# Designed miniproteins, single chains, part 83

Each design is a single chain, and the fold is of that chain. pLDDT is the mean over its residues in the fold that is shown.

## One batch from the design tools (miniprotein)

Design m3060
Fold by ESMFold2-Fast:
Structure m3060 (fold): chain A 74 residues (1-74)
Amino acid sequence: SELEKLGEELAELKEKNPELFEELEKKAKELEEEMKPKIEEAKAAGDEEKVKALLEEMVERSLKLAKEALEKAK
């Protein structure tokens, strides 16, 4: 899958450029800390549509961060 290939590329990035991978991990953690409270609030409200939209946004933003890190490694 596309996600599986991305996971393999990120594993290679961690081995070959650990500093760039650490920067990516920090950005991913910041995104998670931003998004998790919003997702939890939507879940508590029973807003399934909003939960889905927030999860999709989190995935899209995570993919963008990963692609930017891989591009910097070139």
Scores: mean pLDDT 82

Design m3061
Fold by ESMFold2-Fast:
Structure m3061 (fold): chain A 68 residues (1-68)
Amino acid sequence: SLEEIEKRREQVLQERRDRAKAQMDAFAASLPDPELAKEYRELMEKAIERWEEAQRAGKAPVGLKPLK
């Protein structure tokens, strides 16, 4: 159903966010410079945000029609 498709899409997006954040935090924790680690976290958070915006703006096709 359309409801199940939308729910799965949101779950996939959340799983990708969670994985990206976990990888970001793990890498940042490995950096010897705390200022660099902070800048890296800020950059990666911005990148994740922009990627999600691009997905929602239709720049990367999802294969689902948006609900009006």
Scores: mean pLDDT 71

Design m3062
Fold by ESMFold2-Fast:
Structure m3062 (fold): chain A 68 residues (1-68)
Amino acid sequence: SAMERRVEEFRRELLEIAERNRDAPVEEILAEMARLAGRRMATASPEERAALKRVLQEIAREIQEERG
C-alpha cells in the first residue's frame, strides 16, 4: 500500500540520518530524526502517524543504546 511504502521510506531516511551523522552527538542525530518525523506526521492519518511513531521509537532506542 501507499502507506506501507511511506513508512518504509521513513525508516530508510532515519537510517540515512544516523549513517551521515555517525560522528555527531546523539542529541543532534535524534533532533534531526524528530524534525523529519514532525514533517511526515503533519499530514499523516492517525494510522500512519502511529506506524511512523513506532519506527522512530525503534530506531531512536537503538541509537541511544549504542551511542548514549
Scores: mean pLDDT 86

Design m3063
Fold by ESMFold2-Fast:
Structure m3063 (fold): chain A 58 residues (1-58)
Amino acid sequence: SSMHQQQLQHAMLVVMIEASETAPEKVKEVRDKGLELLREGVESVEALRKALQEVLKK
């Protein structure tokens, strides 16, 4: 994969780790949303990070 795809996967993992520490029950939801966005094509690493943070937030 391109460097951009590696950055997207890394950003997803970082948010999943954050979820595992803050709200472990949300890890699956963050993962599922991340995989969905990667399949649909996300516009940027920042857009992916923000979308996953919205899933994690109360």
Scores: mean pLDDT 81

Design m3064
Fold by ESMFold2-Fast:
Structure m3064 (fold): chain A 62 residues (1-62)
Amino acid sequence: GPALAVGLLVKDAGLSREVAERAVAMAQAGASREEIAAFLVEHGGLSPELARGAAEAVLALV
């Protein structure tokens, strides 16, 4: 669920809670993996590879 996705992004990807909650909200609004990954690169400071994996995990949990 969304709370688990937020926790995973904060704990495993090292993201701030605000960035993690925004990524989950994007997924709930129907954003693609590529859109979420681009957001995580720009605002989360993740590499493209880590951002793609994080986006896939979020989409699987929402």
Scores: mean pLDDT 87

Design m3065
Fold by ESMFold2-Fast:
Structure m3065 (fold): chain A 75 residues (1-75)
Amino acid sequence: EEEKLKELKEKAKEYAKKAVEYLKQIGDNASAEDVEKEAEERLKKAETAEEAKQVYDMMGGWYEGAKIRLESLKA
């Protein structure tokens, strides 16, 4: 259980990092800072694998959204 919690937190951090990088590339530095802070705060408070998975899913959504926005601007 703790191993799963730690793994999900690490994966959520990776998604947040990628989302932040894409948001910075499109010039949305404010959203990049918000995503970074939200990921840090939510992961710090996540005490169960279920809670960590919710953060992981949320950061994955930000990553996908930022990627789509970046691709739209590069088209």
Scores: mean pLDDT 81

Design m3066
Fold by ESMFold2-Fast:
Order: structure tokens, then C-alpha cells, then sequence
Structure m3066 (fold): chain A 75 residues (1-75)
């Protein structure tokens, strides 16, 4: 029986996963990746970056619950 062990992801891998979620317009998936980025920067001692990513994660999670936004970006 193996013991469960978790570790922080590399920021580059988190950014790749975030781009895939953006391509699918998966707001919940994007929120999860932003939350992981926030935790990463918090562990690095960068509170300003962590706060920005946490705020983005919360906003995207709220949009996921209320799928009324049809806005697109990158036009």
C-alpha cells in the first residue's frame, strides 16, 4: 500500500493546463489552475501575485456557477 503524497506543481505546467481550459472555455477549470498558481506564489513568498491569482480564481468560479457570460477575448 502506497502512501498519498502531494507536491506543488511547476508554474510552467500550470500555465499549460490553464491554456487548455481557456481553449475549452472551462471557467471552473481555469479557476482551479489560477488557485494553484496562487498557492504556488504564496509558497514562494510572493503575496501580491498570490492575491491576484486567488481573485481571478474566485471570479472565474462565480462565472462557472452563472453561465450567463458570452464574452470572448483574443479577438
Amino acid sequence: VTKPAIRDYDVDELLERLKEAQERKDYYGMAVEYYRLGRYYKKQGNEEKAKEYFEKAIELAKKSDNSGAGLITGE
Scores: mean pLDDT 69

Design m3068
Fold by ESMFold2-Fast:
Structure m3068 (fold): chain A 99 residues (1-99)
Amino acid sequence: MPKEVLEIEVKIGMAEIQLAVARLLIEKAKEAAKKGDIEKAKKLLEEAIETLEEAIRLAEEARRRAEELGYPELAEEARRVIEEAERLLKEAKEELEKL
């Protein structure tokens, strides 16, 4: 495996971990909001938004590098992470606006 492929895979993996963390934060925020803990819900959603913005940044770097080096499968994996992160970011922002 070329060193560059490993670096791309590590960035994709880091972004996927951040997606998992953001999903958990959004879930906890919705739970807090249902219980009337608006301050906790806001904090969790703000943390989720920051986590998702970081995931998008990492995945975009990985996508660009994969495309530059001719690794279309890795570029596609990175795009899927970006699409999921953008979907969750929209959800988190909509939930924050409802508070």
Scores: mean pLDDT 90

Design m3069
Fold by ESMFold2-Fast:
Structure m3069 (fold): chain A 60 residues (1-60)
Amino acid sequence: DLAEKAYKAAAAGNLAEALYYYMEAKEQGNEREGLEALRRGAAEAGDDKTAEAVDDALKE
C-alpha cells in the first residue's frame, strides 16, 4: 500500500521518500489516503510544520 509506505517514510523523517510514495498514490487515485498518511507520519516524527501544511491541503 503506497499510503502506508508514505506514512512509514514520513514517520522516519524521510520526507523525500514520503513525497515520492504520496505522488504514486495520487496517480492511482488515492490522493486523500496519501495526504492522510503523510499527515500522520509527519506528526509522529515531530514535523509539525509539514503536518500542518498537509492538513491544510486535506481541507480543500
Scores: mean pLDDT 78

Design m3070
Fold by ESMFold2-Fast:
Structure m3070 (fold): chain A 76 residues (1-76)
Amino acid sequence: MSLEELKEVSEKLLEEAKILKKEAEEAGDKKAAELLEKVIEELEKAKKAAEEGDLEKAIEHLKKALELVQELAKEL
């Protein structure tokens, strides 16, 4: 995966996560909204790292976002 691919993936996932967070907030699911906010934070960090040319940091933050999504599926 290239830096450009990581940037594109991060941007797309960030847009989707923001929509899901808004839906969770509208549904009154505070736990899902809080976890999605953390996903958004990690995706924003991944995008920034990719823009700065830091492939390793971009991958690290994407992995962290994935862990949070797995927590959402497991707990919320």
Scores: mean pLDDT 80

Design m3071
Fold by ESMFold2-Fast:
Structure m3071 (fold): chain A 87 residues (1-87)
Amino acid sequence: VTEEQFKKAVEAVKEYLESKGFEISDEPYKEGSKKISEEAIETLVATLGDIELKDKKVSDDELEAIRREIGLENLKKIKEIVKKYTK
C-alpha cells in the first residue's frame, strides 16, 4: 500500500462517516459524541487494511470504543472503502 493510497482511503472514510452524521474533530474522544479525530480514522483505516502505522497515536481501548459507536454496518462499509483504495 502506497502513502497516496492510504491518504485516499482516509479521505474516503472521513467523507463516509460525515455522511452518517459523525463529525471530524481534534477534541479528545468521548463515547456517544459522534466526534472522531483524524488520527483515530487513520488508525481505523490502517487496522482494517492490515497496514502498519509508524506512529500509533490512538490506544486500542479508544479504538474499540470508536468501533462500537460507528457500529457493525458502517464498519463493514468502511472496510469495503479501505479495500477499494488499498488493493
Scores: mean pLDDT 77

Design m3072
Fold by ESMFold2-Fast:
Structure m3072 (fold): chain A 66 residues (1-66)
Amino acid sequence: SHAAALVREAAAELGVEITDEAAERLGALIEQAHPDYDDAQKRAIARRFIEHFQAQGKTRITLDDL
């Protein structure tokens, strides 16, 4: 999905790996919570979420982490 693509972009910028399943799930959650957000706002939410995982020492996000 387009939202999943924005999640993957945020992960790539932060050097964090994300599985396709996790990106789709997180993208869907962002769309559901913030349907009126533009791409930049959705990417910012994704970035904040991924930064939280990065702060916990995670270098890879899987569906089990969500």
Scores: mean pLDDT 84

Design m3073
Fold by ESMFold2-Fast:
Structure m3073 (fold): chain A 90 residues (1-90)
Amino acid sequence: EEKERRRAESLARLAEMVAQAAKNLGLDDIAQKFEEAARTAYVDPEKAEKMLDEIEKELRARPPTDIDANIVLAILEIGRAILKLEEERE
């Protein structure tokens, strides 16, 4: 339970941070999707991870010239890598 709760909180926090970054860069649609993923993480972490996968796929589909989208994608990928590293340490 504590491990599952920690995972849910970590996913929600990551999604909230990336949503804020997207909002600051003017990617309002992407920010809304991350905010929904953050809310979902507290109820269904597996669904939230799937939502993050879909958002990541959408960001990867953007042109390389979309610098703002590439910044958000980088933040998401780094954040997800950190969460996986922390999970492996347990």
Scores: mean pLDDT 81

Design m3074
Fold by ESMFold2-Fast:
Structure m3074 (fold): chain A 73 residues (1-73)
Amino acid sequence: VEEAEKYLKKGREAFRQGNYEEAVKYFTKAAEIAKDKNPQLAAYSYFLAAVAYEALGDTEKAQEYRNKALELA
């Protein structure tokens, strides 16, 4: 959980700086770490990855990651 939260923080910093590819990387890492023990945190992390993909203009990946988030909700 602490490790996943660390990657969420890194993802948010990357997103804030406009580094959307790094933000996706960190948000997906947070989701992967959290998914077995904290599915709500994993869902939130996948949702943030979808937002970052949308910022990149990758609408297909954004939809894919929104669906991943909904599966864990």
Scores: mean pLDDT 84

Design m3075
Fold by ESMFold2-Fast:
Structure m3075 (fold): chain A 60 residues (1-60)
Amino acid sequence: LVKEFAALDAIRRGDYETAKKLIVEIAKEDPGLARRLVKIAEKFNPEVAKEMKEAIDKVL
């Protein structure tokens, strides 16, 4: 998925706002993939990863 690549790139660049938006969109289509992306984000910034998880829970 193009969104998956964009989310990973955003995490790598430290653009957590873009990563969070993309992960929420991915969660609506594939919750498992979104959860995996959150685990990757957690290695870079655990606080932002927690926010992402909360945002995903709202759309599931």
Scores: mean pLDDT 80

Design m3076
Fold by ESMFold2-Fast:
Structure m3076 (fold): chain A 77 residues (1-77)
Amino acid sequence: MAKTVADIARKLADAARRLVPGEEGEKIAQLFEDAATAAENGDFDTARKLFRQASELARKAGHVDLAEAAETLADGL
């Protein structure tokens, strides 16, 4: 359900801000929040793209678990 995906994505945004310091964490968090909004609006193609971008940035930041969570949300849409 889009609302459930959005709620989880917002929790991952909070996790990104907590786990990834500085501007990179805020950028990853913003991608999760934008993906949540896209999913709530029924724009699942945009939401998947944003989750995959968040996953790539999280992986580059060394947070593989956060990256895998983002990919799971993209695959669930």
Scores: mean pLDDT 84

Design m3077
Fold by ESMFold2-Fast:
Parts: C-alpha cells; sequence; structure tokens
Structure m3077 (fold): chain A 67 residues (1-67)
C-alpha cells in the first residue's frame, strides 16, 4: 500500500514539474491489485513521461524528486 502511494506521489510531482498529464496512468496505478499490475502501470507511466518530455529530462526529474 505505502509503496503504491509513494509511486503515485512521485509521478504527481514529476507530472506537475514537467507539465505532463499522467492522471489516467496514476489512476491505473491506484487501481492495481497485484505487484505485477503495479509494475506494468508504473512502467507505462514512465514510458509516457519519457515520450512526452524526452528520456534525459524524464530521468533528471525522477532523480530530483527521489530523496
Amino acid sequence: MERKQRIVEKLRAVAEKLGVDLSEDIERIENATSDDELAQAATRAFKKLAEKVGMDKAVEALNEVSR
């Protein structure tokens, strides 16, 4: 449960910072009922982010919001 919340918060922070709409991807992560579903949803969200802003910018933003 807490791991899923951390992924959601991290993606919300990155989405706001980069101006990317990840609301559907975040909803899919919140609705994931298994670790496999969570991994698939998170992977799709990260790929969408990289596609919208570029891989380098996506990686930088992920590193900045990771403590």
Scores: mean pLDDT 76

Design m3078
Fold by ESMFold2-Fast:
Formats: sequence, C-alpha cells, structure tokens
Structure m3078 (fold): chain A 56 residues (1-56)
Amino acid sequence: SEVILRVAKKDLGLSDEQLEKAIEMVKKGASGKEIAEALGISERQGEGLKEALLKS
C-alpha cells in the first residue's frame, strides 16, 4: 500500500533515498535491526518500517 509507505516515511523523517535503501534491504532479507543500523533509527523503528514495507 502506497499509503503505508507515505505514513512510514513521514513518521520516521526519512528521505526518498533512505526509503529506497530500506526497500532494497527488505528485498535482500535484512532484519529490522540491520535496517535500523543502516538508516540511523532505533531497532523498534527499523522493525516497524520492515513490517510496513512487507505489507506494501
């Protein structure tokens, strides 16, 4: 869902490049923790972002 992606991007303050990187990492099977470390966000936020991207 495009709506879920827009909400996640806005809630986390992510740039388009950071969101695109997160999408690529999820496609490669990265964990929420790995996404969090790559984007400089909390592990909980990384897990939430992964779930949002998988539902989109």
Scores: mean pLDDT 77

Design m3079
Fold by ESMFold2-Fast:
Structure m3079 (fold): chain A 60 residues (1-60)
Amino acid sequence: MEELKRKIISLYLAEGSKVTLESIMEATGVSRSTIYKYFKSIEEIKQAALDFLDKEFLPK
């Protein structure tokens, strides 16, 4: 569900490099395997957050 993806991206935007898989699990209450269904790695989460910032920074 898209709400989980948005929550993870928002957490990365708020905490930056302090975000770990454990902190996402604590903040969302979901398992590691559930997170991996949406994002395959922390690097993928970082890329998604950068794409989100680029869209907000450059409105089309």
Scores: mean pLDDT 73

Design m3080
Fold by ESMFold2-Fast:
Structure m3080 (fold): chain A 72 residues (1-72)
Amino acid sequence: HMEEAKKLLEKGREAYKNGDYDKAIQLFEEAIKIDPNLYEAYELLGKIYLDRGDNQKALEYFKKAAEIRKKL
């Protein structure tokens, strides 16, 4: 269900905007479980981990997003 994944992505963005990183991470992880090609969810996970100082995890997520975008 593409619509379900998109809805979770939007909810995750709202949680991120409100500074609720734990909720945002959970929602983005749920979105990618439904649609593993949602590169936007990986990009946002990368941003969260970068904001939290976890540079290694951020790099992994950004790399995954870039790989998905190339396949389009």
Scores: mean pLDDT 85

Design m3081
Fold by ESMFold2-Fast:
Structure m3081 (fold): chain A 73 residues (1-73)
Amino acid sequence: AAAAQAAALLAQGNALLAAKQYAQAIAHFTQALALAPDSPLTPAALANLAAAYSKLGQAKQAIAHALQALDLN
């Protein structure tokens, strides 16, 4: 199921963030959002994407995803 795959990708992305593997974390969060874009987990995925982009120094991408997370709350 797409929701189960999205939840697994979110969990793996969070583990990659903790390991400071920011590019891989971004890939996993992006895949999770593609599988379940209208999910209760979407704001958390967007916030984590913003955090990962911020750690890579990609401020424009970080701001864009942070604003999307706010719009969903």
Scores: mean pLDDT 77

Design m3082
Fold by ESMFold2-Fast:
Structure m3082 (fold): chain A 101 residues (1-101)
Amino acid sequence: SPVERLRALAAELRALLDQALAEVPAEDRERFAALVARAGGLLERLLEAVERGDLESALRYFQELLATLQELLELMSPETAARVQAVVGEMIRLLAELVAA
């Protein structure tokens, strides 16, 4: 199901963000951890909205997630950032398919 695929992508994104948190400089770790927690909450709200068919709320949470991820991407390694961007690209494609259906 598209919802199951989105949950799998969300789990992959969470794992990548947890890995990135371990590699950020000590001076950035508090801010990075706060942004990871915010991203996690937005992913949960996104999945709940998609599951109940509330695509308007799902897209709003996804937009807020993208803004949060933009700040996180500036603080992580280029290699980890590329992996996060790949997962986000798949999430964009899947949400577009859900909206178009």
Scores: mean pLDDT 87

Design m3083
Fold by ESMFold2-Fast:
Structure m3083 (fold): chain A 102 residues (1-102)
Amino acid sequence: SADEKARRRIEEIVERSAEGVRRLLEADLEETRRLLSSLYGVPLAELSAMSPEELVEWYRDLERRNLEARLAAGEEFDDEVVEQLLEDLDRLTAGLLAIINR
């Protein structure tokens, strides 16, 4: 079904996002926690209590909820939209890595 296809695309985006976060955590755990706290409005103390693997799972859950909310609001995850989102995620990860590695 179209919904099943959209959910598969959402999981692809979620996994790309999770891999980006994993790369950031490997570069600098403390700075990544601060960046995620700032970007998503989550208290730093909450993120500091999580292990790197718990942070990756938390981020998967957060991104999945956000993308599923967009799907529920009528957004269509066509191939062009998904490709653009994956490119945007790769650029965001590269930009954040550049900040961390300063």
Scores: mean pLDDT 85

Design m3084
Fold by ESMFold2-Fast:
Parts: sequence; C-alpha cells; structure tokens
Structure m3084 (fold): chain A 56 residues (1-56)
Amino acid sequence: SDVILRNAQRDLGLSEEQLRLAVELVRAGASPREIAEALGISVRQARGLKGAILAS
C-alpha cells in the first residue's frame, strides 16, 4: 500500500532518496540493524519501516 509507505516515510522524516535506499535494502534481504545503520535511524524504527515496505 502506497499509503502505508508514505505514512512511514513522513513519521520517520525520511527523504525520497532515503526511502528508495530503504526499499532497495529490504529487497536485498537486509536486516533491521543494517537498515538502521544505513539510514541513521533506530533498529526499532527500521523494523517498522521494513514491515511497511513489505506490506506495500
């Protein structure tokens, strides 16, 4: 769902480039820790973002 993904992007304050990177990392099978390190967010936030991307 585009709505779920946009809500996650807004809630985390991510740029469109950061969101694209997150989507690519999730597709590559990256862990929440790897996503958190790449985006400069918490592991908890990265878990939520990964879930939102997979639900989209």
Scores: mean pLDDT 84

Design m3085
Fold by ESMFold2-Fast:
Structure m3085 (fold): chain A 64 residues (1-64)
Amino acid sequence: MEELVKEAIEAAKNGDYERAAELFLKAGLTPNEVVRLLKEAGLTDAQIIKVVEAYYKLLKEREK
């Protein structure tokens, strides 16, 4: 889990929001936990929103 979180934060910093969202979803983190971790990692609100949007999009696709 910790390795997935590290990779997800790195992907988000590189602008790969879809990859970051996939890794956070695989780690079993809630959207609130994702927001907290990204804020702690120093990402902007704009970057955090992009990751959360990708997370919900993937979650919706996964249910179908």
Scores: mean pLDDT 81

Design m3086
Fold by ESMFold2-Fast:
Structure m3086 (fold): chain A 115 residues (1-115)
Amino acid sequence: MAAERVERARALHAEGRAAFHAGDWEEAARLFEEAARVAEGADDELAGRALALAGVARYFAGDKEEAIELFRRAAEVGSPALAKNALLIAAQVAEEAGDTALAAELRAKADALPG
C-alpha cells in the first residue's frame, strides 16, 4: 500500500542519515537508494531527495561516476526545483572528474527546466 511504502521509505531514509552521520558512505548510499526505490510512485519528491543523498554519499566514498548517475536519476523523479539542483551538482562532479562535455550537457538540461 502507498502509505506503508512511504512509512518504510522514511524509515530507510532515517537509517541512511544515521549511516551518513557515522561516515559509513557506502552503507548510507545503499540505504538511500533503497528508500528511493520504495518511495518511487508513492512519494516522488522523497524518492528524488533520497537519490540525491545517495549521490552525495557515493561522492564522499570517491565513486564520482556513480554519484553523477544517482543525481541524474534524482532529476528524473523529483520536482523541477530538485531536478535543477541535482543536475547542477552532477555537472560540478562531472567537471571535477574531467568530463567537461557531460558537465555542459547537464548544465544545459538544468537551464531548460522551468524555475
Scores: mean pLDDT 88

Design m3087
Fold by ESMFold2-Fast:
Structure m3087 (fold): chain A 57 residues (1-57)
Amino acid sequence: MDERNVALVKAVNKALEYLQQGKEDEARKILEDAGRELGLTPEQVEAVYQAVKDVAA
């Protein structure tokens, strides 16, 4: 399994926990930080954030 995919899944799960607690700023920060380390574009980070937010709703 790709190590980058594992790291992204972990960041998504952590962001989901923050969103469930109403901590949107912390959820966004963890996805932005992980996305930067994984070489994702800002557009891709926003797409991941929206997907996580849709799951949390």
Scores: mean pLDDT 79

Design m3088
Fold by ESMFold2-Fast:
Structure m3088 (fold): chain A 78 residues (1-78)
Amino acid sequence: SEELREELLKRLKEVEEKVIKLVEEKKYDEAIKVLEEFKEWLEEKLEEYPDDEFLQQVLQSVEDTIKLIEELKKKQEK
């Protein structure tokens, strides 16, 4: 699980940096795509490690962030 933790933290940081930049550039569809690809990876890892609370928390955070960006996109499409 230590190897998974290190990989998860590295991916989380990379995804966070990419998403922040894409949102600042108003590239909401690209930001959502990055988060959906990360979500798919997290769901795959949860099948292997179903009791990992941190993995579950990160997945929930990603799902919540996707919803927030989708709402932001809708408000900008005036």
Scores: mean pLDDT 85

Design m3089
Fold by ESMFold2-Fast:
Structure m3089 (fold): chain A 85 residues (1-85)
Amino acid sequence: SETEYVSAIAGLKLSMIGGEIDFELAKRREEQREELFERALKTYEAAIEAARELAEKVPPEYSEEFRKLAEEIEERKRKLKEEAE
C-alpha cells in the first residue's frame, strides 16, 4: 500500500540519520572513533541495500524515490570513507 511505501522511505531516512549520528560522534571522539566509523558504515551499507531492493520491488512511481534515497546514502558513505582515511 501507499502507507507501507511511505513508511519504508521514512524508515530508511531514520537509518541514514542513525549513521550520521555515529559519524558525527566519531569525528568528536578519539577513543571510539574506529568503532563508530565502522558502525556508521554498516548502517549506511544496510540502508543502501534495502533501498535498492525496494526500488526493484515497488511500483515505478515509488521506485525512483527509493533509487534517489540509495544515491543520497551512497554519497554519505563516500564522505565517511574519505574522513576515515
Scores: mean pLDDT 85

Design m3090
Fold by ESMFold2-Fast:
Structure m3090 (fold): chain A 63 residues (1-63)
Amino acid sequence: SAEGEALAEEGKRLALEGRYEEAARLFLQSAQISGGRLAGEAVREIGDERLERAMVREAIRLL
């Protein structure tokens, strides 16, 4: 969806700024709305371990 795509793009911007926890929250919101493909592709493309750890922490917090 357009909303999920916009969230993934904003997540990329935040991650490039080093705002990994905020980026992780937006990527997980994108995944909930549009499925995990766009968020997963973005996280993999960025390839930053700090972002990957933030994603794991945020996912656990939501469980």
Scores: mean pLDDT 82

Design m3091
Fold by ESMFold2-Fast:
Structure m3091 (fold): chain A 66 residues (1-66)
Amino acid sequence: MDAQTWYDLGLHLESRGDLEGAILAYTMALALDPSFAEARAALERLLAQNPELAQKIADTRALRES
């Protein structure tokens, strides 16, 4: 799966109201292509509008993987 596919998935998740999933998808797009300006802009926008979501995702992952 390429960065564009992850970005498209993020847009789809946003349209469904799955903002946690959208943040993860945009993060994956940037992990594959750090220069992907559209994914970076989308991630920054979501984090600015929903700063609590990033923390909630991190806490949930740590609990499951620990």
Scores: mean pLDDT 74

Design m3092
Fold by ESMFold2-Fast:
Structure m3092 (fold): chain A 55 residues (1-55)
Amino acid sequence: SSLRQELLAAIGAVLRALGDVIEAELRGDAEALARAREALAAARARLEEVAASLE
């Protein structure tokens, strides 16, 4: 189903953004860290939106 694909995509986006945050922190790259945090916030908001549609 499309909803299952959207949920998996949303979860994948959160995991990818978390990886980007960790990598940026390890490198000490403030610009990459800010960008990764914004991506993580957006990915989390999308996951919450998709999860809400399952209730």
Scores: mean pLDDT 86

Design m3093
Fold by ESMFold2-Fast:
Structure m3093 (fold): chain A 60 residues (1-60)
Amino acid sequence: MGKEIAEQLLRLAPRAAEVSPEAARLARQAAEYFSKGDLKKGLELAREADRLAEAAADAA
């Protein structure tokens, strides 16, 4: 389960990088925590990455 979520986030990271490089970094870090089974930390980082990507997209 955690590995599957991590792989999915890594696939989305390139798209996030197009709108926010910081969002892409956070998404990759979230994937890393999901791989280690730290769901709480992974979710926090994933939410922050999504927030940054959305803010960058809204600014365009």
Scores: mean pLDDT 71

Design m3094
Fold by ESMFold2-Fast:
Structure m3094 (fold): chain A 81 residues (1-81)
Amino acid sequence: SEEEKNLKDFEKLFEARLAEQRGDYETSAEIYTELAREAEKNGNFDAAAKYYEKASDLYRQGGNEDLAEEFRKKAEELKAK
C-alpha cells in the first residue's frame, strides 16, 4: 500500500541519516541510491535527483570519487527532465 511504502521510505531515510552520523558514508550512500532508483522508477525525477546528489556527496566523503562523480552527473541529467 502507499502508506506502507511511505513508512518504509521514512525508515530507510532514518537509517541513512544514522549511518551518516556514525561516519558510515558507504552504507548511507547505498540507502540514498536505493531511494533515488525507486523515485526515478516512479517518475519522481525531482526526488531522484536530490537523493542522487546526497549519495554523490556521501561517496565523496567516503573517498569514492568515481561513484561520487557518476551520481553527480545522474542527478544533473534528471534535473534537466
Scores: mean pLDDT 86

Design m3095
Fold by ESMFold2-Fast:
Structure m3095 (fold): chain A 58 residues (1-58)
Amino acid sequence: SAARQELLRLIGEILRKIGEILDLELAHPKPDKEVQEEIKKLEEELKKLMKELRELEV
C-alpha cells in the first residue's frame, strides 16, 4: 500500500539523519559552536520526521 511505502521511506530518512548526527559527533569529540549548531539543525529535522511518522501511524 502507499501508506506502507511512505512509512518505510520515513523510517529510512530517520535512520539516515541519526547516522549523520552520530558521524558529526564521532568526527568532532570537541565540537565548536558551528558544529553544535549543525547538530542542532539535524536534531530539529529529525524531530519533524518523527512527527510525520506519528501522523501516518494514526
Scores: mean pLDDT 82

Design m3096
Fold by ESMFold2-Fast:
Structure m3096 (fold): chain A 62 residues (1-62)
Amino acid sequence: SEIDKLIKEINKEIEELRKLGEDKVADELAKNMKKYKNDLKKLQELLGVARVAVAVAKTVAK
């Protein structure tokens, strides 16, 4: 289903954030994904947020 695909993509971004050391952001995204699991539009918006978070994390010097 579209929801299953979005959850898979969001989890992929969460794993990337954890690799970048952004555990707090990853935890918040995981919490919101679980909360929105039946809301297609909110999951689509959350995927967008996750992708932006990964892009920002990659540009910040660690």
Scores: mean pLDDT 80

Design m3097
Fold by ESMFold2-Fast:
Structure m3097 (fold): chain A 79 residues (1-79)
Amino acid sequence: HMRTLRVTLDMDPELAKEAAEKIREVAELISYELGDKAVFTVRLEAETPEELEAQRRAVADILGEAGKKSGARVTVEEL
C-alpha cells in the first residue's frame, strides 16, 4: 500500500525544517524545498492498511504540532 502526499507549509523555515526531520522518522521524504513556503513530498508506504494509516496519522500529528507552534497554514495534496 502506497500513498504520496505533497505538503505545503506557510511557516518559518526553521519550524518547517524541524517538521521535515520528524516526518523523515515516520515516512519517506521524497523532496524538501524551502523558499517562500516549505514544500514536502512525502511517500507513505506499508505492507498493511493499518500500518499505512498509522504513518498517515503520525505525519498529521507532526504537522499539527508544527502548525500549533507557528500558527501556520498547512496545505496537503494527495498525488
Scores: mean pLDDT 70

